# Designs tried in a protein design run: designed miniproteins, single chains, continued (5). Part 110

Each design is a single chain, and the fold is of that chain. pLDDT is the mean over its residues in the fold that is shown.

## One batch from the design tools (miniprotein)

Design m19821
Fold by ESMFold2-Fast:
Structure m19821 (fold): chain A 88 residues (1-88)
Amino acid sequence: TSDQQQIVNQSRMINDSVRVITQQINNDPNASDSQKRQMQTLADQVDRVYQQIQSMYQNNSPISQLQRQYRQMVGISGQVRQLNDQIR
């Protein structure tokens, strides 16, 4: 459905954005090694949730399942933003 496609597209955009932030933080001299590791862990979690959303969409899973995974991804992306704000 168009709603499922929207969730997939929004998830891709979040995953792409988190990857960009992670690369910026890895190259930031003001970021500690601990903060770089935390950001990588969050980025890996976002990527795993994105892969789950893709799999659910391919397997024609109910929209409620995609929405649950998307909410989890939004929560993790909030943690990414908080960590980025602490460094920047």
Scores: mean pLDDT 89

Design m19822
Fold by ESMFold2-Fast:
Structure m19822 (fold): chain A 69 residues (1-69)
Amino acid sequence: RDELVRRILAEILSKVLGKPQATVRRQLREGRLDELAEEIIKITKAYDVSAERVKKILLETAEALADEL
């Protein structure tokens, strides 16, 4: 389940961030959620949202996906 959740998130984030899926999978595997959160803020221009809030959303999304898989 965790591996499938990571693959799904990496595919979504790859499209959003314009990065290779393999790069995003590596960042998720290494726990670089702060870097991913900052990149999401920059690409979406959501500068009023904290990196900590974006990181929380990513973790909650992963938990929701795990429940479905």
Scores: mean pLDDT 78

Design m19823
Fold by ESMFold2-Fast:
Structure m19823 (fold): chain A 110 residues (1-110)
Amino acid sequence: EELLKLKTTSEALNDFIKKFVEKLKKGVSKEELEKLAKELEEHLKRLEKEGSTFPVDDINALTLLLGEIYIELEKYDEALEYYEKILNNEKASDDFKKIAKEKKEEIKKK
């Protein structure tokens, strides 16, 4: 499998997530963004329940996105839970752990 740019793309992935959230905010209210976050949470729980058929990195990318959405909603405790979930995942890539650690530090500055 081609792991295109995983070693060099932690910033690019973080930038993508931030831009995605900003695009959502341009077209949706905070209330609608919160509803989207709840839908993504339910989807993530279903993927975890249905087992190991899904790539761990896809689950981790969705978890990072949820964390970023909760930062934008100023729900820092919820955001922190998602980043800690990645940091506690032994199978998460170094890039994903680096992003999660940086985001945890960003929340502490609040």
Scores: mean pLDDT 67

Design m19824
Fold by ESMFold2-Fast:
Structure m19824 (fold): chain A 92 residues (1-92)
Amino acid sequence: MKEKLEKLLEELKKKLKEAEEKGDYILTGLSYTEIASIYRALGKYEEAVKYAEKGVEYAEKAVKENPDSEIAKKTLERAKKVLELAKKELEK
């Protein structure tokens, strides 16, 4: 199981780089948030917090560009929840 999560993490980091290069804030925010969730599953809570913080940052940029976008708003909501969970796990 752990090896499969580490392989998925490498694949997600590649997708993240492509999303950043394209300037897609929604996809970039989602990718950071997904990477943070994998780090949480691996018990790497410090890394999970770092990636989740970036997920929130890019999701906030997406909402600012498209304030009426439900997809951007949901992306931000998900990113914030993952960040809260990662921070609570790190502080235990």
Scores: mean pLDDT 85

Design m19825
Fold by ESMFold2-Fast:
Structure m19825 (fold): chain A 96 residues (1-96)
Amino acid sequence: MMHPLALEAARLLDEIRGMFLLGYYQGKISSETLSRMIRALSELAQLVAEAEDAGDLETLRFIVEGLRRARELILNGDYEGAVRILEETARRARER
C-alpha cells in the first residue's frame, strides 16, 4: 500500500510532467529543458519508490517539498528554475 506522502509525490510528478509538456507544445520551453525535466522526474519517481519501500519518511517529505517548489516556479512561468529545483532535489535525495 502506497504511503500518503508517496501518493502526494506521485500526483505532483504527474502534474509537473503535464505542465512541462504543455509548455513545450506552446513553445515556452526548449527540447533540452524538456529532456532535463523528463530525466529529473524519472529519477525522482525512482527515489520516491525506494524511499517508500525503505519507510524513509524524511526523504519522502524532502521530495514532496522540492516538487511543490518546482510546481510554484512553473505556475510563475519559471521553467528553468523549476528544472534546477527538480535536479537539485533528486541529487540531494540520492545523498540521503
Scores: mean pLDDT 87

Design m19826
Fold by ESMFold2-Fast:
Structure m19826 (fold): chain A 78 residues (1-78)
Amino acid sequence: SRKKEAEELKEKLIEILEEELKDPEFVEELRKAPSISEFLDLYQEKLARLREENFEEYLEIVKKISEKMEEFRKEKEK
């Protein structure tokens, strides 16, 4: 179902962010988000802050997220 696909994408994104951000407190906050909407709000706020504070790191992280998420989606395609 699309809900299960959304949860799988959420878990994969959390894995990537755990590896790339090295921010375990933020990762725990993401895992505790009660809905996909709240998860996305937290994620967007984190990226917006990173963009303002360290644009170079923001670009590298967004690139890695994009590449790893594309690879994950290809593995899920039948």
Scores: mean pLDDT 78

Design m19827
Fold by ESMFold2-Fast:
Order: C-alpha cells, then sequence, then structure tokens
Structure m19827 (fold): chain A 80 residues (1-80)
C-alpha cells in the first residue's frame, strides 16, 4: 500500500487528481504556475483549508480549469 496520509487523499479527492499517476508536489507546482499566469497570489501550502478556501472557488467559477491543472501536473512530473 502507498504511504499516503488521509489529509493528502482528501486534497486529491477535492481536486479530482490521481496520486497514482502524479505527486501532490507536482499538483502544488501546477496550481502555483497557473495562479501566477492568472496574476493571482500563490498558495503557501497544499492543505485542505487552502484548497477549499482558495482553489475550489476558482474551479467552481471557471477562473481555472481542472483539466489545465492535471495536464500541467503531468508535465511537471515528466520533467521531474
Amino acid sequence: MKPVTPEELRVANLLGVDLDKYSLEAVFEALNEILKERGLPPLKDLSYSSVLNTVKPLLDSGEIDRDEVIEKAKEIEKKK
């Protein structure tokens, strides 16, 4: 079994990301790259509260796209 914390699984489920294919670190970098591109402040960490209060409203409004986050995370993971 992969040593993933319950908090990491909660964040992954909230974002709709597959931790078997890419890391939460790649997702964190992808989100900050997208936020920077949009002129929005970066996340300090990838905590459940940060994602729920900052990222989820942006996803719900369409300001950022989940598919864009996933593709960027895959790109970052591939580059190391």
Scores: mean pLDDT 75

Design m19828
Fold by ESMFold2-Fast:
Structure m19828 (fold): chain A 81 residues (1-81)
Amino acid sequence: MSREQALAAMRAAIDDAAATGRVDDAIDTIRAILRILHRREGWSREELRELANELIAAARGLPPDMLARIEAALRATLEEL
């Protein structure tokens, strides 16, 4: 998976959550992608933190409560890698 493909897939999950309220589904998708990038494709935790920061920046238009849940899930996932 390329960096661009990973960002596009995670952004699509966030957009779906914004439209449907299915934040837990978006979190599950994002967590799965980050784990694949780390464990299967050899991305470092630092590279994934940079990717997560770009995802958060792209998502800054979301409702604050939804953004906070996604940010917390990203942080927890990166700590668990």
Scores: mean pLDDT 83

Design m19829
Fold by ESMFold2-Fast:
Structure m19829 (fold): chain A 88 residues (1-88)
Amino acid sequence: SLFEGIFERVYEALLPYLPDEKAREIARKVAEVTAWLASDPNLTPEQVAIGGAMVTADLLKQEGRSAVAKEVSERVREAVLELVREAE
């Protein structure tokens, strides 16, 4: 499923910066929001990818990881865009 694909890619992107349990928690939240955005037929794949990236950056900042928020959110944006386009 799209949810599982997003979860796995986000989880892998977070593992270098967060403990396993926290990486799973954040990856699940990002996957839930991003999959929900992807279900809207009025949103482009690019808009869905930006949404997933924004949620990732905000959650990393809340965890005190602001220094890596931009880099990680950019990787998430690229991964989500790839997965959403493949699901078309």
Scores: mean pLDDT 88

Design m19830
Fold by ESMFold2-Fast:
Structure m19830 (fold): chain A 88 residues (1-88)
Amino acid sequence: GSGTATAENGIKVTVNATLNADGTVNLTVYADGELAGSKTVASAASNSGNTVASALFTAPDGTDLGVGVVLAAGTSTVTGVAVSVVVG
């Protein structure tokens, strides 16, 4: 599935997410239409039974982004996206 959110600095983030049979999630992240990266991450269950996954990505401009997704239970359907700018 796919979802979008805007970071605090105005970067528009698009996330493509796929739930794998082993319970990991593939995340592909775009910042203002440019590929930031792809990661396979472990997932967790939310209290509502949805799948949640998150990772840190670096946008092409050097901005560090914390990116999280919520997937509908047992699916790759993105129901939520959270994005934060990470400052060191």
Scores: mean pLDDT 82

Design m19831
Fold by ESMFold2-Fast:
Formats: structure tokens, sequence, C-alpha cells
Structure m19831 (fold): chain A 105 residues (1-105)
């Protein structure tokens, strides 16, 4: 089973939602992972993706590290752990951060 893990940075709600929607429409299961700084972004991305696709999204919240990059690394590690618990045979990792400022991907 293919599982897409998306690590969500603060302010990346829109990008995370679009990544999750794309993966769910492709037939993947999705794990969204974030630290407490990005908790609201994570939960809004989950709500939007579930509403648009009718499919469930797994979420993981990790403690805040000193830097966003360290928190994203921890979120990726914990997201992969959860993807394996879901029976993920193939795991893809994506990072949702405020890059390229897509007009609406």
Amino acid sequence: MKVTVIAVAPGAEEIAAEMAIKALKAGDKVVLAADERAREDLLKAKERAEKETGKEVTVVVVPDEDTVSESLALAVDKGIEEAKKLGGDEITVEVAAARNMPLRP
C-alpha cells in the first residue's frame, strides 16, 4: 500500500492541503505531520483534504524543536513511523513549506 507522508511547516496550510488532495486522488493514504507551531495549519489541511476527497487523513503532531527544520525532520520520522503502522509498503515523503508561492496548486 502506498502512503504519502507530508511534513507541514508553519504557514503551509494551502500547500499541504493540495499535496494531500493530490495524493488521495491518486489512491494513496496520507499522513500529515507537523510540530505544535504548525498544528492549526495541519488540522485545516486535514479538514480540507477530507472534505474534498471523502477520504480519511492520519495526523501526527510532534513537539517543537529549536528550529523549524529540526521540527520538520522529527515530523518526517514520526510520519514514516505512522505510515508503516498503516501497512505502508511504499512510502513517499513530501515537505509542505512556503516555497514557490503557488497561486493555488
Scores: mean pLDDT 81

Design m19832
Fold by ESMFold2-Fast:
Order: C-alpha cells, then structure tokens, then sequence
Structure m19832 (fold): chain A 86 residues (1-86)
C-alpha cells in the first residue's frame, strides 16, 4: 500500500540520517537513493526533490542545510501520511 511504502521511505531516511551522524556518508547516500526511488514510484515530486537536496548537502558536507531540509522533509511526509491514515 502507499502507507506501507511511505513508512519504508521514513525508515530509509532515518537510516540515512543515522549514518550521516556516524560519519558514514557513503552508506547514508545509498539509503537516500533508495528513498528517492520510493518517492518517485509514489509520484511524490516535492518529497523526491527534498531527498535529492539532502543528498547534495551530504555530498557537499553542508550539514546545516542537511538538517534544515530533513526537518522540511519530515513535515511533508507527515502531511502525506495524514491524508492516508484514519
């Protein structure tokens, strides 16, 4: 279901953030790429864009921007979940 895929996306983002905190940027980028694929499959272009911006921030070592985009991403995901959950 779309809810199940969104929860999978949330888990992948959580793992990506965890690996950024651990300094394992290669693994973090792999999880972000998987999350981008799910967002694309769900036709969620705003979430896809934010994930791609998070990926660019990791590649640039811009962790202030990464944190700000992550917060906006969580807000957008919550909005999508609220539409689907009862």
Amino acid sequence: SKIEKLKELIDLVHKAVRYVELGDYETALEYLDKAIEIARSLNLPEIEKLLEQMKKAVEAKDFDTFGKIHSELLRKIDEELKKLEK
Scores: mean pLDDT 87

Design m19833
Fold by ESMFold2-Fast:
Structure m19833 (fold): chain A 85 residues (1-85)
Amino acid sequence: MKEKEEILKRAQEIYKEMKEKMSEEERKKLFEEVLEKLKEKYGLSDEDIEALKKAMEEEILDPTVLSGLAVAKAVLELEEEKEKK
């Protein structure tokens, strides 16, 4: 089961980038991009996305929120890479 290790490795890289290289504005932009991709892949309603966005935007500096965002982005990126093969 290689997928879990790949997700964790990618998530660690994204998490480091968010903490060391990204401003709060850049993190909010990344969060919006992840939510839009989740909406497209899982068919979430606009209301569900707005509720998540509102709840999480105030918590974007929280380490738990940041790590969750990094994992979500890692999953999306790895799925996109897998589709190209």
Scores: mean pLDDT 69

Design m19834
Fold by ESMFold2-Fast:
Structure m19834 (fold): chain A 119 residues (1-119)
Amino acid sequence: MELEAEFEVKLKVTTASGKTFTQEIRIRIKVKDGKVEVEIETRYDGSLEDAGEPITSVEVLEAKGRINGKEAKVEVKASASPGRLTLEVTLEHDDVKVTVRITLDAQGLRIEVKVEKKE
């Protein structure tokens, strides 16, 4: 059986000087024959280099996702620390749960993916 999960999250990030930028993250995950493929697209309006200041807040503006072409329930937990943004995105549809942990900092993007099927 093939599994495809896709989500999009849009965030507003605020720094200690009151600067704001938006971060958009799109992730597509395909599971075929025990192999996992991950495609990642990121976009932000602003510079993470400008976020060399402490991050004071992060706000989830939009979150949506699909599992096997069907709309999934999406939960996003966001946390901010100086120069770093961490997201945990959970998608659920039927017996399938996909959890993605994303870390964004001035050095780039790190992603961890967990796929669970309820038996």
Scores: mean pLDDT 73

Design m19835
Fold by ESMFold2-Fast:
Structure m19835 (fold): chain A 58 residues (1-58)
Amino acid sequence: MSLKEVFEYLRTLSVGETEKFLLENTKLNKEEALKVAVKIVGGEISEEEFIEILKKYG
């Protein structure tokens, strides 16, 4: 599964479900994961920014 497909999938989920995914798949703490989840679901983050976060915290 590509990171593009993961990003588009997360955008269809709730904030809480996206936060849980980030906590299970990255080194982000709960506060950081919540902030990123809100931005993903709200459409405030690009695919490129999402990939950069996964490279830094995955």
Scores: mean pLDDT 82

Design m19836
Fold by ESMFold2-Fast:
Structure m19836 (fold): chain A 56 residues (1-56)
Amino acid sequence: MSKKKKVEEAKKELDKAKKELDFARKMYDQGRATEDSVKDAEKRYKEAKKKLEEAK
């Protein structure tokens, strides 16, 4: 069992989710993505945040 590795993996997932959220918002602002795409990215970002807090 490696607590530090779980935290590091959770941080990577959070960073990935944040980048996807930022990208989805940028694409939506440009009229190139749907509002649902942004909502899906926000949901994944919130889930990644919870995973990181639980891993600590």
Scores: mean pLDDT 80

Design m19837
Fold by ESMFold2-Fast:
Structure m19837 (fold): chain A 91 residues (1-91)
Amino acid sequence: MTEELKEEAEELAKKAIEAAKKAGEALAAGDLAAAREAWAEVVRQGRRLGELYLKAKELGLEEAAEEALKQAEEASKAAEEAVDAAKAALA
């Protein structure tokens, strides 16, 4: 269970990071529809990662909770970079 939760956290973060990059690229290209879809995916994967963190904490799986938090921080940084890229493209 602990290892499965860690693997799930890594997969969710990877999907969020890939979606954030795609959102930034779409915004730079002026494809607002693609950017909206990609950003919705960032939000969905980020929410699942947060739920995974809470589940790990409730189960007392501290190591899995720490991994989920770490992965959430990396995904959050990617999202911030995508927002900054979007602001630069719109300036």
Scores: mean pLDDT 79

Design m19838
Fold by ESMFold2-Fast:
Structure m19838 (fold): chain A 112 residues (1-112)
Amino acid sequence: SIDDILSQQEQLIKETEDFAQQLLKEGKLTEEQLLQLRQIVHDFVEEINEEKNLSHEETQVLRTLLFKYGLEVLTETYSPETEEKLQVLVEHYEIPLEKLEEFKEKVQLLKN
């Protein structure tokens, strides 16, 4: 499962960036919210990487999935695929669920 996610890295990055640009174009997300979300994702991934010493590929996949999840939280869209892939990463790297909950709460604050 983790190897499958890593093998799809380039496609996942492209699709996630395309999704972000589409949300901006449709006015469902502001440029300021997008910049703030990217910062929240960056800070979270840096914290995890300090504790888990992830590879470059693992770091890129985690960053992309958290960014995609954040976009879905901001726009109140539901994606079982994103949640399932994040669950695989959380379990594989033993990321505390409390940290993922903190991430979600920070992203939800961007709506205000």
Scores: mean pLDDT 83

Design m19839
Fold by ESMFold2-Fast:
Structure m19839 (fold): chain A 71 residues (1-71)
Amino acid sequence: SMEEKQKALEELIKRFKAWLEENPDLTEEEVRQLIARLVREAWEKFNGDDVFVAEFARKLTELAKEYLKKK
């Protein structure tokens, strides 16, 4: 269902945020590689739901920019 997909997306975003906070010395390249891996995993998990995967990628990129800006 849409609600289950949304909840799963929010959980993945929460875990990504926690991972960034636990790893303060990540490089821009390391963050990009992690995003690429997570986006691929989300694509497989959501059966190629392009809209959800694109939104997920966009949100991870925003979080990554804020993380890198604070360094």
Scores: mean pLDDT 77

Design m19840
Fold by ESMFold2-Fast:
Structure m19840 (fold): chain A 84 residues (1-84)
Amino acid sequence: TAEDEALISELGNLLKEKGRGDYVANLEQYLTAVLSGKAKISHIQAETTEALKGLLSDEKINEILAIEDPVEFLKAVNEALKNS
């Protein structure tokens, strides 16, 4: 949806601002697959962890990765990055 696209775009911008622009293309692809029901968040745990490592605490990353709903997951990632 347009909302899903906006959330992915926001994540990409936040990662670029924090020096993680090199992760953006792969994460956009993975999150599009998760939001479209073609993948689960569990399938992108490693990629998500690498992109967020050093920006968020390990505890916070683990809390976010426990969220099963893709939209709530993406909102939680974006909120945590805004507050980091």
Scores: mean pLDDT 81

Design m19841
Fold by ESMFold2-Fast:
Structure m19841 (fold): chain A 69 residues (1-69)
Amino acid sequence: MEELERKRKERGREIADKLYQALLDTLVDLHERARAGDPEAQRRFDGFWASMSPEERAALEALLAARRA
């Protein structure tokens, strides 16, 4: 029964996309606060950056570039 499996995959993607967007927004906020001179934000940003995959880092860099533009 494909309908249940389709719904599970769609839900998984929606949840992943939502969490990913929330993570990126949090990292952008931390980066902006770090640039403003918040050492706690800088420390947190560095910690997240070190734990991210190459794909996550690329997405964050793109988001930061878009915010600067």
Scores: mean pLDDT 72

Design m19842
Fold by ESMFold2-Fast:
Structure m19842 (fold): chain A 148 residues (1-148)
Amino acid sequence: DPYLPQHPASTALKLLRKILEIARELGIEVYLIGDTLEAFRAGAKTVSSIELGVDSREDGLRLHEALKKQPGLEVEVVEETETRIDVLVTDHSLEDKRPLLVSIYDRPASEARLREHLRSLGMSEEDIEAFLAERFAEEPLETALARA
């Protein structure tokens, strides 16, 4: 996205490792999704945002609250919807103080909402399922980070 600051993939990976530690302590499964998953699979050198999936809105809220309590992280809410929380995260331990956009998706609810929207536009059920399979492709964060 040309409208968002580009961050080194190494910076995003440091934040993702902190998120994985938090998720483990909370007993929450977190997934890397969307454009972020595609970028890391392609070996991209920079990312504009981090897109994460969780299994429920409750898990997303718990992850967000735990991120706000992390020493050295400044977390600012940009937008909160029924299916997504967008936050700007600044890591004060890093020389680069530019905030990184982190989006936490209630994956099942987000998928259901998008399915309904695409159906309302007259898209065929086959085309809807193909689109959703691509858009909500996911990998457990632990698996993604073990590969990186």
Scores: mean pLDDT 84

Design m19843
Fold by ESMFold2-Fast:
Structure m19843 (fold): chain A 75 residues (1-75)
Amino acid sequence: MEEIKKLEKEAEEAKKEYEEAKKQLEDAKKVTAQAVARNPAAQAGADAAIAKLEKEVEELKEKYKKLEEEAKKLK
């Protein structure tokens, strides 16, 4: 019982971290899109910054999904 609740809480915390990172990625995409619209030469730098954030979001999503699956297996 307690072990399942602990995993569910960890999964919820990981989900919040993933959602915050996803929001930051969307905000960064909007900011970089505006910067690229003003200076197309900035595209490569914008793409690199977005790729870094996308990788972080994917890592957080994987951690969250793993915790969620572990919690489900114990029910």
Scores: mean pLDDT 79

Design m19844
Fold by ESMFold2-Fast:
Structure m19844 (fold): chain A 74 residues (1-74)
Amino acid sequence: SKIEELKKLAIEELKKRLSGEELEKAVKQVEEIAKKSTSLTEMMVLLIEYAGKSKNKKVREALGIAIEKYLKKL
């Protein structure tokens, strides 16, 4: 699944930048987004929305890099 691939990339980039409770919270949000997404486009929109609302710059950076890496593989 393309949704599962993007989810895996997002979690990987989060793990590189975050630890502890902040990582657990961000991973849970990404998993919830993946679970409720019906298309890759919807998932990307929801990830961008979550990143934009995040107070943690590391979350925004991780999710941006994950989306960029995914798009470069297409």
Scores: mean pLDDT 85

Design m19845
Fold by ESMFold2-Fast:
Structure m19845 (fold): chain A 105 residues (1-105)
Amino acid sequence: FADRGLRAADRARRLADRLGDDRARRAADGLRQSILYARDNGDVVGQQISLGSAYSLLGLLYDRQGRLQDAIRSYEQSARFFRLAGDDDGAQRSQDRADRLRQQL
């Protein structure tokens, strides 16, 4: 879990840097820290929530770049991890974003 989440957070950080989005950069940095903390404390649910959030941020940043296929896949991964964590509301929001972007393809 942690390696996958760290990759997603680090990718979001690089995309935020390319877009000059200070808010997204801070969000990515915070998610990276949350993933490390959850990993070090054996918090599986916390890892799943942080992965859902990291993939959601990736989806948002890919969408801003016009990378619609990458954005859709990221939101679908976000929905999956939120479901694993029992966050049905987070899962539904990410799935709805993926579905909307798929209509633009």
Scores: mean pLDDT 86

Design m19846
Fold by ESMFold2-Fast:
Order: structure tokens, then sequence, then C-alpha cells
Structure m19846 (fold): chain A 67 residues (1-67)
């Protein structure tokens, strides 16, 4: 599905930006990815778990920077 691919690309880019310390870009990419993912009808449990994993990784990177 094109929306699932788009969301995954946005999440991957968000994590990459966060790991590089570009948190403004990472926040924008994460928000866009969540918006695209929210448009998907009937996502599977596996798909949801994977996307949640991206969000948790992003949060972890930000917490590490915040102390």
Amino acid sequence: EEKLKEARELFDRAIQAAEAGNYTEADELLKKGIEVFDEIENPTSEEVAREVGYVLRYIGVRIDREL
C-alpha cells in the first residue's frame, strides 16, 4: 500500500534526523508520518507494532539528548 510505504519512509527519515541531532526536522517528519499512517484503514497488528516501534525509538533519542 502506498500510504504504508510513505509512512515508513517518513518514520525512517525522522529517526535518521533525530540520530543526527536535527530534532526540528525529525519532529516534522514524525508528525507527517503519523498523519499518513492515520489515513490507513484496518492496519494489521504487525504494522501497528512496527510504527509504534519507530515512535518509541524517536522518543528514546530525544530523551537521551534532554538528559
Scores: mean pLDDT 73

Design m19847
Fold by ESMFold2-Fast:
Structure m19847 (fold): chain A 87 residues (1-87)
Amino acid sequence: MEKLKEEILKKLPKFEKKAEELYKKALEAGLPEDEAIRIASEAAAVAAAAEVFKELGIDSIPEELEEELVKIIEEVAEELYKEWKKK
């Protein structure tokens, strides 16, 4: 799972622009800035994870890894949220 987190982190830059667009749309929809950043960071983390799984040919996540995967995605999203709030 540690290697999976590293692969997800490597894909994040690819989705940064898409996340920025989502952030702007969330603000236009009337969401507070903090919520807009949170939604964008979560979307980026999920998209990066999906890209990694697609490249690995993973069609379904084994039940025993599902909780660990959710935790990794949450950790990545939280790191992005904190990083983007500094800007």
Scores: mean pLDDT 76

